# Designed miniproteins, single chains, continued (5), part 79

Each design is a single chain, and the fold is of that chain. pLDDT is the mean over its residues in the fold that is shown.

## One batch from the design tools (miniprotein)

Design m18740
Fold by ESMFold2-Fast:
Structure m18740 (fold): chain A 82 residues (1-82)
Amino acid sequence: MEEKKKKEEKEKMEEEIEKLREEFIEETSKTAEYMGKGIKASIEGDEEKKEEYLELAQEYGKKAEELAKKIKEKKKELKEKL
C-alpha cells in the first residue's frame, strides 16, 4: 500500500514541476519579447517606451527567476523521495 502512494505522490510532483516549467517558459518568452520591444524603442528614439518595455522585461524576468527556484526545489524533493 505504501509503494502505491509513493508512486502517486511522485506523479503528482512531476505534474506540478511540468506546470511550473510551462509557466517559466511563458514568463521567459515575455521577458525576451519586452527586451526586444525595448531595444526597438531605443533605436526609434522613444525613450518612454524603452523604459516601459525594459521595466516589464525586468518584472517578467523576476517571475521567471522565482519559478526557476521553485522548479529546482521541487526537483530536489522528487530526488529525495527516490
Scores: mean pLDDT 82

Design m18741
Fold by ESMFold2-Fast:
Structure m18741 (fold): chain A 78 residues (1-78)
Amino acid sequence: MPSTDELLDAITKAILDLAEKKAGEKAKKQVQDTIDKAKKEGASPAEIVNKAAVTAMKNGVDGDEISEAMNAAVNAAA
């Protein structure tokens, strides 16, 4: 079974990939910058995921699509 870090990486990658597909490279970079900053600040996995999702939504990604991508990533990692 994947570790918490492997699950976090799978979920954040899914959000990054979705942001790139729906809003382009600049949106992906903003989501990545948010993830990197949250990790540097010692945020929990849940806080990192929440901040990444919020940043993607601010870049025009639909919240329902983010939820679907996160669920798909968890299922693929399991």
Scores: mean pLDDT 82

Design m18742
Fold by ESMFold2-Fast:
Parts: structure tokens; C-alpha cells; sequence
Structure m18742 (fold): chain A 64 residues (1-64)
């Protein structure tokens, strides 16, 4: 149903927002640490997760 789809879109939108915030935080820690590879790895993982959530959100939007 459209209502179920809208609920899924809201949930994925929230996941995107959370993942974006985390990505920004890890990027900042990477910069503040003058290139600590641990923060680079966390930043890269968070960036990939953000991209995955964005793709899911886009796929859901195409079903409207």
C-alpha cells in the first residue's frame, strides 16, 4: 500500500540522516587526528552505509 511505502520512505530517510551525521563526525575526527587511519576506515564505512541507504530510499521513491 502507499501508506506502507510512505512509512518505509520515512524510516530510510531517518537512516540516511543518521548515517550522514556519523559520516561527517568521522570525517572531522580523521581531519582533527591529522590522518589517523582508524578514523579514515570509520569514515569510509559510514560513507558506504550512507550510499546504501540513499540507494534504498531512491528505490522506494521510484515505487510511488
Amino acid sequence: SVDDLQRQIRLESQRVGDAVRLTIQYRQRYLDSNGDPNYLQLYQRASQQTRDYVRRLQDLGRQL
Scores: mean pLDDT 88

Design m18743
Fold by ESMFold2-Fast:
Structure m18743 (fold): chain A 63 residues (1-63)
Amino acid sequence: MEEEIDLEVYKALAIIYAAISMKYADPETRARLEELRDQAVKAKTKEEVDSIIAEIRQLDAES
């Protein structure tokens, strides 16, 4: 629902997800999650945020 879900809220969720994943990740995975978190902060579209969340989810599944 585009009218209710703001891009800023979606970005915040991605950042929180990355931060939680970093807490339990190996140093190499943590470095990659930190980069993804930075990309989420700089994201300008929901498509960019969705791609970042997908990568975080994949890293979490690999761990």
Scores: mean pLDDT 77

Design m18744
Fold by ESMFold2-Fast:
Structure m18744 (fold): chain A 63 residues (1-63)
Amino acid sequence: MKIEIGEGDGVYAAIVTEGEKEGAGFGPTKEVAIDNAKASLENAEKHPEVNKLLIEAAKEALK
């Protein structure tokens, strides 16, 4: 699993990649952001549009 983490405006953003799946999450700490990103990755099959929006937002936050 590949994990990318960044901080912007006091919020952490994380993108997690497992094989062909990606998830993204935000949180007040790195741990919370990663946990939220993993939850998003797990829900990517049920809510692909929501997952896409979270990934786009996280990529903007990361730079």
Scores: mean pLDDT 78

Design m18745
Fold by ESMFold2-Fast:
Structure m18745 (fold): chain A 66 residues (1-66)
Amino acid sequence: KELEEKIENAIKKNGKTREEVLDGLKSYDLMKKFAEEIKKSENPEEVEQKAVDYFRKLAEEIAKRK
């Protein structure tokens, strides 16, 4: 998909690992997608809970690398 291609191009140009670039860009993209789902969802609270849990796990993974 568009984001995936963008990530791969950034890796090639900057010499960063896929995991490093992917963590940053996918976390941001997923946050944006969840925000849009919350706005249009009939049950925003349900989507918020799912997003919070997901991003909490991502933050833990990223934190362990630093």
Scores: mean pLDDT 61

Design m18746
Fold by ESMFold2-Fast:
Order: C-alpha cells, then structure tokens, then sequence
Structure m18746 (fold): chain A 68 residues (1-68)
C-alpha cells in the first residue's frame, strides 16, 4: 500500500531525527501487536505531547493495519 509505505517512511524519518520519540513509537507499535490497549493509549498520549505530527502518523498507520 502506498499509504502504508508513506506513513512508514515518515515515521522512520522521525526516528532518525528524534530517537526518544522514535523509541516511544516503537514501543507503541509493539503494544499494539501484543493487544495491550491501555499501554498503547498511554504511549500515544506521550508521543502526542512530544511530537503531535508523529502521533498523527502513528494513529493513521495503526488504523490502516486495523482495516486489513
């Protein structure tokens, strides 16, 4: 999917520029795949506070994954 590729590329760019936000994004993706909703929501809030753009990209990525 072009959308999945674009979102992934932008998230990787954020990981390279801000490793702290990148670590939170990685942790959030891990919690999503482990079905830990409470931990995922906590991490999403932390990401949004540090980088609202990264939070929006991650939410869009997770929504695409849920539809498949």
Amino acid sequence: DVELFDLTTELLSILKKDPETGKLVEDAVDEYFEKKEEELNTLLKEIEEKDPEASTLLKNLLNLLKKK
Scores: mean pLDDT 74

Design m18747
Fold by ESMFold2-Fast:
Structure m18747 (fold): chain A 86 residues (1-86)
Amino acid sequence: ELERLREEALELGEEIEALLPQLSEEQQAELQALDDAIVAETRARMEEIAASLPPEEAEREIRLLAARSLLEGLRRLLEEAKRYVA
């Protein structure tokens, strides 16, 4: 599962990189702000999991959350980038 999520994330990242040259500096800054917000939200959720679950369960849930959040974040970034190009 984790490897599959990583592969999907790489594909999404490549699609985003292909769109970046078509974006203005301001649009690129907006994407960076969105990325920063997603990272901050993910960190807060990881802290909550670490505080709420036993260590073994917390480790597994945090790893899955990290992979899922990366994939979801990239999907959101790609959607936003496509809006700028459309």
Scores: mean pLDDT 79

Design m18748
Fold by ESMFold2-Fast:
Structure m18748 (fold): chain A 98 residues (1-98)
Amino acid sequence: SEDEKKLEEIEEEIEKLLKEIEREKEDLEKVEELVEKLKELLKKAAEIEKKGASPEMQKKIDNGLEAGIEELELKLEAYRKGVEVEEIVKKRLEEAEA
């Protein structure tokens, strides 16, 4: 279908962006730009997947998108600080308990 072709095109673009992020990993500004493009592609994919989906499936797609974006933001924050993702998660858990 046309939507299947659009999803395949988005998947190919995501794969290209992930490879570019790995190549550009020493350039923080470039990585930040590429991560924003990746987030937009994930949102576009979710919008297509929700077409004709049940309300229950739409909720699962939205939850998956939110989790994926949160993971990307945690990885980007860890990259900016030069630390592991686990350190960011630990600090946020300690702050939530305070």
Scores: mean pLDDT 78

Design m18749
Fold by ESMFold2-Fast:
Structure m18749 (fold): chain A 81 residues (1-81)
Amino acid sequence: SLVEKIKEESYKEGAEIARKMLEEGVSEDEAIEKASKIPAKKYRELVEKGNGEESGIESVEKLAEEAGRKGAQEVVDELKK
């Protein structure tokens, strides 16, 4: 449940970030990198604030980063045509 929510939210956020950056003329590589890091940082900070352990923080950060990157990549693949 929580893992699915983190994946869906991060995927959506990453896609939105990448779309905006590509519209502004930012490179594909930069758009993907920012789109993965922004949701990762957001969820890392949320777990830290919620008294999370280091291993839990790392797991959530990785999940958010991977999901955000996937969302960004889908937008890149769609828009580079």
Scores: mean pLDDT 79

Design m18750
Fold by ESMFold2-Fast:
Structure m18750 (fold): chain A 89 residues (1-89)
Amino acid sequence: PTTTTITKELPVQESAVGTVKVQVPQGYTISAEAFAELKERFELEAEVKRLADGTVEVTGTASVEVMRLKRENPEEELKYVFTVKVTPA
């Protein structure tokens, strides 16, 4: 089985709540373990919702540290860059 990665960007807002949509390729799935790793790496409290068409939506809340950086640099376009591992389903 071949594991692939999907790279996504989530803009950092002062409210720190955002939704990112991850399109999982046909025949692949995101594992709970891969998502747990993503959550730990980016300090997000996140909810995962899988749609009937195979689209995965991730809604997360940014950490206090990330919100602090946004407040100190309000004119900068801050974003999370993350990768999601997907495996054949």
Scores: mean pLDDT 57

Design m18751
Fold by ESMFold2-Fast:
Structure m18751 (fold): chain A 110 residues (1-110)
Amino acid sequence: GSFLTLPKITGLKMAVLAPQDIADQIRSQYPDVKTFPQDDVTRDNAQQAAKDSQKQGYQLLLVVTRPSPTSPDQAREGGEGLREAGAKSVGIHEPKDPSKQSSVVLAVLP
């Protein structure tokens, strides 16, 4: 089954911070997204991706972690990096089984 299900997002420019294989899967569903491939989500790389996305006119940044027991901690740290970059809102989704499912952060950029 799919390890990632995304809501249909229309009319907004979206960027994605995720591991390369996950970023490629998202891009196959949403060809117009800008991707920032990173093996791990960190506070610093989330903050930088948000700043770069905002400079390029992107309105949303989706952060997706690789499934692992530490995935929720990566999502929380990424969310703090997004807030430090001035994101207007940050929503975090933690899966019931983080070893099998990605944690997801969605930010509205400044």
Scores: mean pLDDT 82

Design m18752
Fold by ESMFold2-Fast:
Structure m18752 (fold): chain A 68 residues (1-68)
Amino acid sequence: SALAEQALAGGQAFAEDANKLAKEQGIDAKVTAELVDETTVRLTVTVEGKTYTADVSSQSAVDYLSKL
């Protein structure tokens, strides 16, 4: 659906921004985003070999995309 596409785009935009910042700062970190369902986007952060996961609402992901 269009909502799911926008939510995934928002999560991916966040991940790209975070990865760019980490690279500029010389931090060994990688962020990825995936759609769990139409209402949930999962962010996975790997820093110094440790992995952390956070689930955010699709609305929060869309809001991030809107603010750029």
Scores: mean pLDDT 83

Design m18753
Fold by ESMFold2-Fast:
Structure m18753 (fold): chain A 81 residues (1-81)
Amino acid sequence: SEKEINELIGKFLELAKKYVPEELREEVGALMAEIMEALVNKDYEKALALLEKLYELLRPTSPKAEEMEKILKEIKKLVEE
């Protein structure tokens, strides 16, 4: 459901925000802005693609990469039906 998708995306973004390396702050900020725009437009397929890019960007440095991957898989399942 849309509510479940939005709740999972919120959880993902909170984990992403906590562990952003200084050198990636601008790029992550820009990507988060694009994600928020996609969500306002209810473009969940675009939001998912942008979340995947955010995950790839943060995966090498985040201590929460595994937790973020699990949330992303849940979002993907809901967006894909």
Scores: mean pLDDT 85

Design m18754
Fold by ESMFold2-Fast:
Structure m18754 (fold): chain A 94 residues (1-94)
Amino acid sequence: AAPPPLDEEDLALIEKIAERVRELEERLEATDPSLLEEARRLAEELLADPEATAARVQERLAAAGPEERELLETVVRAAVGRALLERARELLAE
């Protein structure tokens, strides 16, 4: 059976999430590639196993300097936002 249809508010929210993720990714392209790579790995691990990974992500953020922490938080948020958008697109698929 097809998933239930999303309403107009849900579609508008998905579009806003997509725009926000795009803005974040554009900002990150100008940043240190080694930190981006580490943050993307942490985001992938968090998405695969949030319970096992959440404590490790928090520990890494606590150990980071202010600039590094902001970068890591931004990349993790962008990766999570993209995964939520992809899941929403799957729910819209037949």
Scores: mean pLDDT 70

Design m18755
Fold by ESMFold2-Fast:
Structure m18755 (fold): chain A 80 residues (1-80)
Amino acid sequence: VKELFDEALLEEVEREAKRLKTKDPYLGQAMEAVAKELRGEDKTAFLKVWLQMDLDTREKIYKELVRVEKRALERVNEKL
């Protein structure tokens, strides 16, 4: 079950990173850092970006992460 969630979460994060890069490059970069951590490429990629963000950007990325997590959970429920 966790493997299905991790796969779905990565797909949703990667999809959202591509979308955000077009509309808001800073949010797209932050979401790409999350994808790098999920892929195991850099375990601290998101932390490095998070520490450089202002509060407004942190609030925006947090909302996007919650939305992506909900979509990943929906995909897992469909596969189970």
Scores: mean pLDDT 77

Design m18756
Fold by ESMFold2-Fast:
Structure m18756 (fold): chain A 65 residues (1-65)
Amino acid sequence: MPTVSLTVTVPTPAGSTTVVLEVPASATGRHVFRLGDEAGNVSTVTIGVGPDGRLTVESVTTSPP
């Protein structure tokens, strides 16, 4: 499946970190990614894919352990 690399900055209690997400650009709708870091924080990133293949970062939320 073709994917698009999207770089997203996620806030954590230790400071902001940058992650690269592989988003399936052929699948329209919302895609939710969950990322754990070394400190046990969980970041939830929601990416929207439009019918034209346009990617939008809809939300970024970080929860401590």
Scores: mean pLDDT 75

Design m18757
Fold by ESMFold2-Fast:
Structure m18757 (fold): chain A 76 residues (1-76)
Amino acid sequence: LRSQMEQLLKRAQDLLAQAQKMDDQALISQAQALIAEIQADLADFDQMSVEQQIGRILRAIGDILDLERQLAAAKA
């Protein structure tokens, strides 16, 4: 579970790099907020129940997919 969350952090960092290349301030801010949220979740991760850990992973996946869709739309 923690390893999955670490991979989601790496994906969020890649999305930030993409937003920066596009110079899209709204997408940059959204990516930075997502990275901060995942980092905060990782800091508390080992203190969480398995149910809470799964909930945080699912939330991060949803936020990443949403940001990926917004980046794709901005490129079109």
Scores: mean pLDDT 85

Design m18758
Fold by ESMFold2-Fast:
Structure m18758 (fold): chain A 81 residues (1-81)
Amino acid sequence: MEIVGIEDGARALATMLVETGEAVIETADGRTLVARTPREAARAEIERFKRAGLESPLSEEELTRLIERAMEEVRRILASR
């Protein structure tokens, strides 16, 4: 997939995330990257624990907040000089 510009790609991704909670990006090497809202990412992690026969140590709300904070921290690191 060619993205005409980073800003255009970000808007398309934001629209998908707002409308569906998930955006799927297929790379040229056949890998699939999945972007989710923090809430949908938390749900996916809880389902991963369930499939492993484990209970998540955190609730959906706690995981959502943790993911939001982690994403903000990653953004700060990537944006920092």
Scores: mean pLDDT 63

Design m18759
Fold by ESMFold2-Fast:
Structure m18759 (fold): chain A 95 residues (1-95)
Amino acid sequence: MKFPSDEEIEKANKGLLKALKLAEEVAEKEKLSTETISRLIGAVIRAVGLVLDGASPEEVLEEFEREVSRILREAGVPEESIEEFEKEVRKIREE
């Protein structure tokens, strides 16, 4: 894999932190279980692994969004809340 530039790493980390805050807001609003929160933490750890493996900021955010949305659906979160999360992550990806 190609090592990302320092700028790409900073952009990925900044975007991932913003996306994590959005996931935390959904978790608080929907009162997610400790089990579901543990799965979300796992998604964060995997996203950090992608950054270290040289994935682009866009690829990191896309995989994080995909995995978080899957976890939220399995936890029974309303589709409207998942769609709002996905919409906000898309805005982060455009920055």
Scores: mean pLDDT 77

Design m18760
Fold by ESMFold2-Fast:
Structure m18760 (fold): chain A 88 residues (1-88)
Amino acid sequence: LTPEELERIRKFGLALAKSPDPELQRLGTKAYLLAKLMLEPDRWLPVEELAKEAGVSPETVREIVRDMAAVGLVEFDEERGEVRLAPT
């Protein structure tokens, strides 16, 4: 994926995260988070900032990030409340 494609996915995810449909809101939040992390692969991103940008609760972001960490897509530092794209 190019940075331009990732930015389109990030924007699509943000738009979908504002959906009144809980399934679409969750799908949009997942798309936003993955694209955001892939655009900034070496950065630890605070869950609170990601939640604020997506317009969802920090707990919703933590739940999604735990799921993503379980499948090896991201590293989640629960104590610091930060997430980054998994190295390699």
Scores: mean pLDDT 85

Design m18761
Fold by ESMFold2-Fast:
Structure m18761 (fold): chain A 73 residues (1-73)
Amino acid sequence: MEATLDAAIEDLRAAGVKRITVKYRDGKTEVYDFAEMSREEQRELLRGIAEAGRRAARGEPPEFGVSVEQEPA
């Protein structure tokens, strides 16, 4: 899991991802400055997103939506 998360982090960094916005179903919004986060924080964020994605794939309602801000081309 950790090695897979690290690979995902490097892919996001290579894609120029700077911020990740998580919008919860209750209307709460959290913004993560992904590029400025520690490796542990990045792993924890991606682990949460991956788990929510797996639950959604199994027909469970997603608890949040995710949007990503990348460096403009």
Scores: mean pLDDT 70

Design m18762
Fold by ESMFold2-Fast:
Structure m18762 (fold): chain A 66 residues (1-66)
Amino acid sequence: HMSPEEQLEKALYDFNLELYKKMLEYIKKREAGITEVSKTESYAKSLADFYIEQLKRREEEARRAA
């Protein structure tokens, strides 16, 4: 019943919600170890790094399940 656009939006929303929660935790940890850096730059780095890690973890979990 859901259109392809609706399916994509739901998937992005669910992914972003989970990513957002983990990213906040990650940002707090990184900011605690960072002395002089802009929050925008820290945020962008954390987001990119976490996204890559999440992809790798998903690949490993899929491999272990097989």
Scores: mean pLDDT 62

Design m18763
Fold by ESMFold2-Fast:
Structure m18763 (fold): chain A 96 residues (1-96)
Amino acid sequence: MTLADEQAFVEFLKQATKEGKEATFTYDGVTLHISTEIIDIKGLSKEEKEKLLGEVLKKKVEEFKAKGLHPVVPLLYEISEDKVRLSFISADVKLI
């Protein structure tokens, strides 16, 4: 990866995580898919939060799998008392 490609990727991540929206980045046969979920955790216990987050992760893995994408990596970028903002990333790599 060149410095210019690294800068483009950093700017892509910054915009995608800042807006909490679904985004796609493609470079040299690699396509990255980012999906951001906002989860309401207000009033939940620690166990209920862990269960809900686990269910969201399982759902995202199944959604990406149905699209033929590689395993989903969860990226946690914001936790508050009332909500969790989670970004899920998957890489689709065209092997040469």
Scores: mean pLDDT 67

Design m18764
Fold by ESMFold2-Fast:
Structure m18764 (fold): chain A 90 residues (1-90)
Amino acid sequence: TAAARDRALRALEELRRLGRELGVGEQVEPLIEQAREKLRAGDYGGAYRAFRQATLIVIDQALRQGDLEAVRRALELGREAHRALLELAA
């Protein structure tokens, strides 16, 4: 649905911003763009795989910095994206 697509795109944008805040924007941005391309193509599995890879980079960096709030935010974004992509795949 359009609502599920909007939630997925929102989660991708928020993860991109979080990656920039933590100083890993250069590593995260290509994966976010890959996820957007896969989402446009209707490849929801590919979109999730790229989003998951970006999320792991963000979590690793947040843990290195001791930023537990950033870890919590990244996990929340991961759950929202997964839920939205499952709705789109149904």
Scores: mean pLDDT 86

Design m18765
Fold by ESMFold2-Fast:
Structure m18765 (fold): chain A 67 residues (1-67)
Amino acid sequence: SAAEQAALEAQAREFLRGARELHENSGPTSSELGLKHRAFVEENPELAAAVSRVGRADAEAEAARLA
């Protein structure tokens, strides 16, 4: 349903926010972050797909802003 889709997108936004904060504030241990992300994707494929979709949309919006 639209509500379930919205809930997945909200979780995806939260995940991306956390990942962005770690990337901006921590810097090191990118290999460990990559392994954690891979495990998360394998265990949560629907949420991982939502994260990918939201991330791509955000990247496209950023590219459009810079163009």
Scores: mean pLDDT 67

Design m18766
Fold by ESMFold2-Fast:
Structure m18766 (fold): chain A 94 residues (1-94)
Amino acid sequence: NVVEKILEEIEKAKTIEEIDKILKENHETIDKLDHESQALIRLEAELKIAELTGDKELLEEVLERIERELTVESNPIHRGRLEKLKERVEKLLK
């Protein structure tokens, strides 16, 4: 599963430059994915950047985007992934 592979690579990234490289190398693949998969990849990348930089404002923005995506998401698998991202953001904001 290409989406899971990209998400795993982002989760393992240690620097912003590594995240940028992952997104650039997978650009064509990501552009061909459905909206839900693109949103998950974007949210994982933004969350990882916020974690690496300690950017509380970015964490709050990511939380708002997750809540917005949850409003329109009906797929239970994608909802589960979004809920897990929300839990991670809320823990980091404490």
Scores: mean pLDDT 83

Design m18767
Fold by ESMFold2-Fast:
Structure m18767 (fold): chain A 90 residues (1-90)
Amino acid sequence: SMALEVWRQVTALLNAGARAGDVQAGFDAAVAKIAEAFGISEDQARTRLDVVRFSAKGLYEAALDFLEAQGQLTEAMRRDIEENLRALDE
């Protein structure tokens, strides 16, 4: 889904910022990505980041179940989804 793909991109931006030692830049990039994807202001995106994080957890769990049921879940996809689920618990 679009929300799952957006959350994957958001997680990648946050992780890239952390690895570069610039958590603020990663956060700002993630806020901009959410604002662009949902057609809202960056202030609204900051407020919705927690909501998207909460909703994204359910989306990741649903994606895992769906892909596994379809027999299309690869080990790489499972690791990616499980890593993003762990990131949401931080």
Scores: mean pLDDT 67

Design m18768
Fold by ESMFold2-Fast:
Structure m18768 (fold): chain A 103 residues (1-103)
Amino acid sequence: TVTVPAGATFTSVSQLPYPITKEDLERIARTAAAGLADSTVGLVSAEVVEEEVTETRYRQLLRFTLADGSTAEVLIEVEAKPTADGSELTVTVTALTDLELRP
């Protein structure tokens, strides 16, 4: 297991040779959320508390209910920036509370 402290931020930047659609942003964010939920130790349930969607940005706040009765919160942000050759995709995951993950 890996302990992720509150305030930890993970950022991934990718150059893609095609434009990113709003549907792509939503799919990427939901895939990241599902992967994080699957990796979370003691997860009972996961809920999307807040969701913001634009043509270039998807943001969701996740609340996890844990087996010990505590809650954990994670912010997932996906942003696409147009480039001359396609798009730049930025995925940011921020732990708002301490979180334990399976490797």
Scores: mean pLDDT 83

Design m18769
Fold by ESMFold2-Fast:
Structure m18769 (fold): chain A 98 residues (1-98)
Amino acid sequence: AEEEARRLAEESGRFLERVVKEAVKIINDPNATELDKEVAVAMVEIGIAVSIIAARNAGHFDLARALEEAKPAVIEAVKAGDYDKALQTIRDAVERAL
């Protein structure tokens, strides 16, 4: 149903926003090691991958595609410590899937 698809998109968006927030916090931490930063980026990559798998399993192929297309830009923004850009990229991807 359209309502179930919308709910999954909104829940995926909130989940990825939380993952990105924690990752960017690590990237911008002056005490974080290079390994800590690599793990933070890997957490975002895993979060996006899990969200894509969940969307596909639910039959929400538009959301899965939007997240796949957004992934490179989200990862680049996270690596740059740009929370606002990463957040906006996720929000734009979720909006395109609705």
Scores: mean pLDDT 87

Design m18770
Fold by ESMFold2-Fast:
Structure m18770 (fold): chain A 77 residues (1-77)
Amino acid sequence: SLLTVDPRLTPEQQAEFRRHQAEAEASKDPDVRSRHIAREFALHFDAVAQDLEEALVKGEEGLSFRLTPRGRELFAR
């Protein structure tokens, strides 16, 4: 697997990550494997976004962020 389970993920996200990892390893179809690997990367990027949100909230008084994947896309404009 390209990624290991990120401990910053919620227990539910960690379970989803492990499910995708197991399905990627069980599948012999490259397309199916690629889709599950892509979801593993998406969960990892969500963990990074959560860490950044927590750092900003702790570092900047009066700031509160609720970033979603859509929010990140809007912020990148």
Scores: mean pLDDT 63

Design m18771
Fold by ESMFold2-Fast:
Formats: C-alpha cells, sequence, structure tokens
Structure m18771 (fold): chain A 81 residues (1-81)
C-alpha cells in the first residue's frame, strides 16, 4: 500500500539522518553542513515518494516529520558548541 511504501521511505530517511547527525557530532561539522546533508536526504525521500505515486497528503506528512528531525538535529549540534 502507499502507506507502507511511505513508512519504509520515512524510516530509511530517518536512519540516514541519524547516521549524519552522529557523524556531524563526531567530526565537529558546522550546523550549515549538517543541514545541507540532511536536506539532500529529505529531497531524495520526497523524490522517491513521488516516483512511487504516494498520495500528496502522505508526502507532506513525511516531509514534515523529516523537517522536524532536521530542526531538532540542528539545535542539538548547536548546543554542543
Amino acid sequence: SSEEIAKKILEEALKKMEEIKEKAIKDNWSVDELAKQMMEVLQEAVKKLYENNVPEELIKKVEQELMTFIHKAEKELEALK
């Protein structure tokens, strides 16, 4: 189903973003570099959702969840500096 496809794409994107966050903390990245790398993951996830004909409402929900993760990750990295 579209919901299962959307969930899988969301979970894979969140896993990649978590790995990016861990690397950014370990390697002392700038918040801008973290944001750039995470936005690329978000853009790829959104592209995959459209290619799989996922309904726009589900795409928006996935995008919002990924944006929320990015915002929290930026704040966490900034707080460590």
Scores: mean pLDDT 88

Design m18772
Fold by ESMFold2-Fast:
Structure m18772 (fold): chain A 85 residues (1-85)
Amino acid sequence: SFLERVRALEAELLEWAKASGPEEAELLRERTAIALLFLLERYEERGEVDEFGEKVKERAEEVRREAERRGRGALVEEIRARLEA
């Protein structure tokens, strides 16, 4: 299910964060939100996103826009490419 995939992705990113320094926390938050956005878009195309998933997507989109405003557009493309592989 999409929730299981979302939670698995979050768990992987959290394990990576535990191995990294505190400086990585903000970057991890942005990476998590962008990855969740692209994952939810894939599930939406398959008709697997419910009302709860739409609200999560909306919040993740706001984080993505903020990352782009801060000049991290390359991060968005990096995460998209990784999820397509």
Scores: mean pLDDT 61

Design m18773
Fold by ESMFold2-Fast:
Order: structure tokens, then C-alpha cells, then sequence
Structure m18773 (fold): chain A 80 residues (1-80)
């Protein structure tokens, strides 16, 4: 949906503008979410989502915006 597309575009912008440390944290969080989805591991998805929100806030996003992006990413992966 348009919400998922907008969240992905915002995530791409953050990744382009983030320093190396924050970018690495975002990618590690995304890897955990992907692994959790593949293995049907709800606790791993939850952990990856929490780490993604933390990294996005560290990158300068509000907690609310970071949560919306993380929710959109998880929903997109679960419904692929």
C-alpha cells in the first residue's frame, strides 16, 4: 500500500544519510526481522523490530515515526 511505499522511501533516505554505525544497526535489525519471518519466530521479529525503532530514533526520527516505519516493514515482509 501507499503507507508501506512511503515507509520504505523514508527508510532508504535514512540509510543514505546515516553514519556507518547507525546504518549497520539498521541493517542488523532488518536481518533479525527477515530471519524471524522466514523461521516463524515471533520473538525474533519482535526483537528486530525493537532494535530497528531504536536505530531509527538514533538516526533522528521521532519514536512515533520510527514505530510506523518498523510496523510497515514487518507487515510488508509478513504479507509477501
Amino acid sequence: GSMEDEALKKLEEVLRNANEEIRKKILEALDLIIEGVINNDEELIKKGKELLIEALVEAGLSKSEAEKIADAIVNKLLNS
Scores: mean pLDDT 85

Design m18774
Fold by ESMFold2-Fast:
Structure m18774 (fold): chain A 95 residues (1-95)
Amino acid sequence: SEFDELEKEVEEVIKKLEELAKKSKDPLMKQVLLEGAELTRQLLELGRKRNDIDLLRTAKVMGRNILGLGENGDVGGAKGLVDEMRMILDAALSE
């Protein structure tokens, strides 16, 4: 199903964020990427719990964007998206 495919895609994004963090030589970039991976995981788990496909789509898009910024060495950009993702998660949890 589309839901099952999105779950797998989000899990792949999480693994790629964690792998990029392991390869990063910058301690701040490692921390930002690991935070991004954890927030992506929390959105995935919330999407699973609520059977909410839009939370999975959000996790995929935001996680991929953090990954792309990390790949380009943009620590500030990646941190900005991590902070935005935290706000999205907090808003979803407040519903």
Scores: mean pLDDT 91

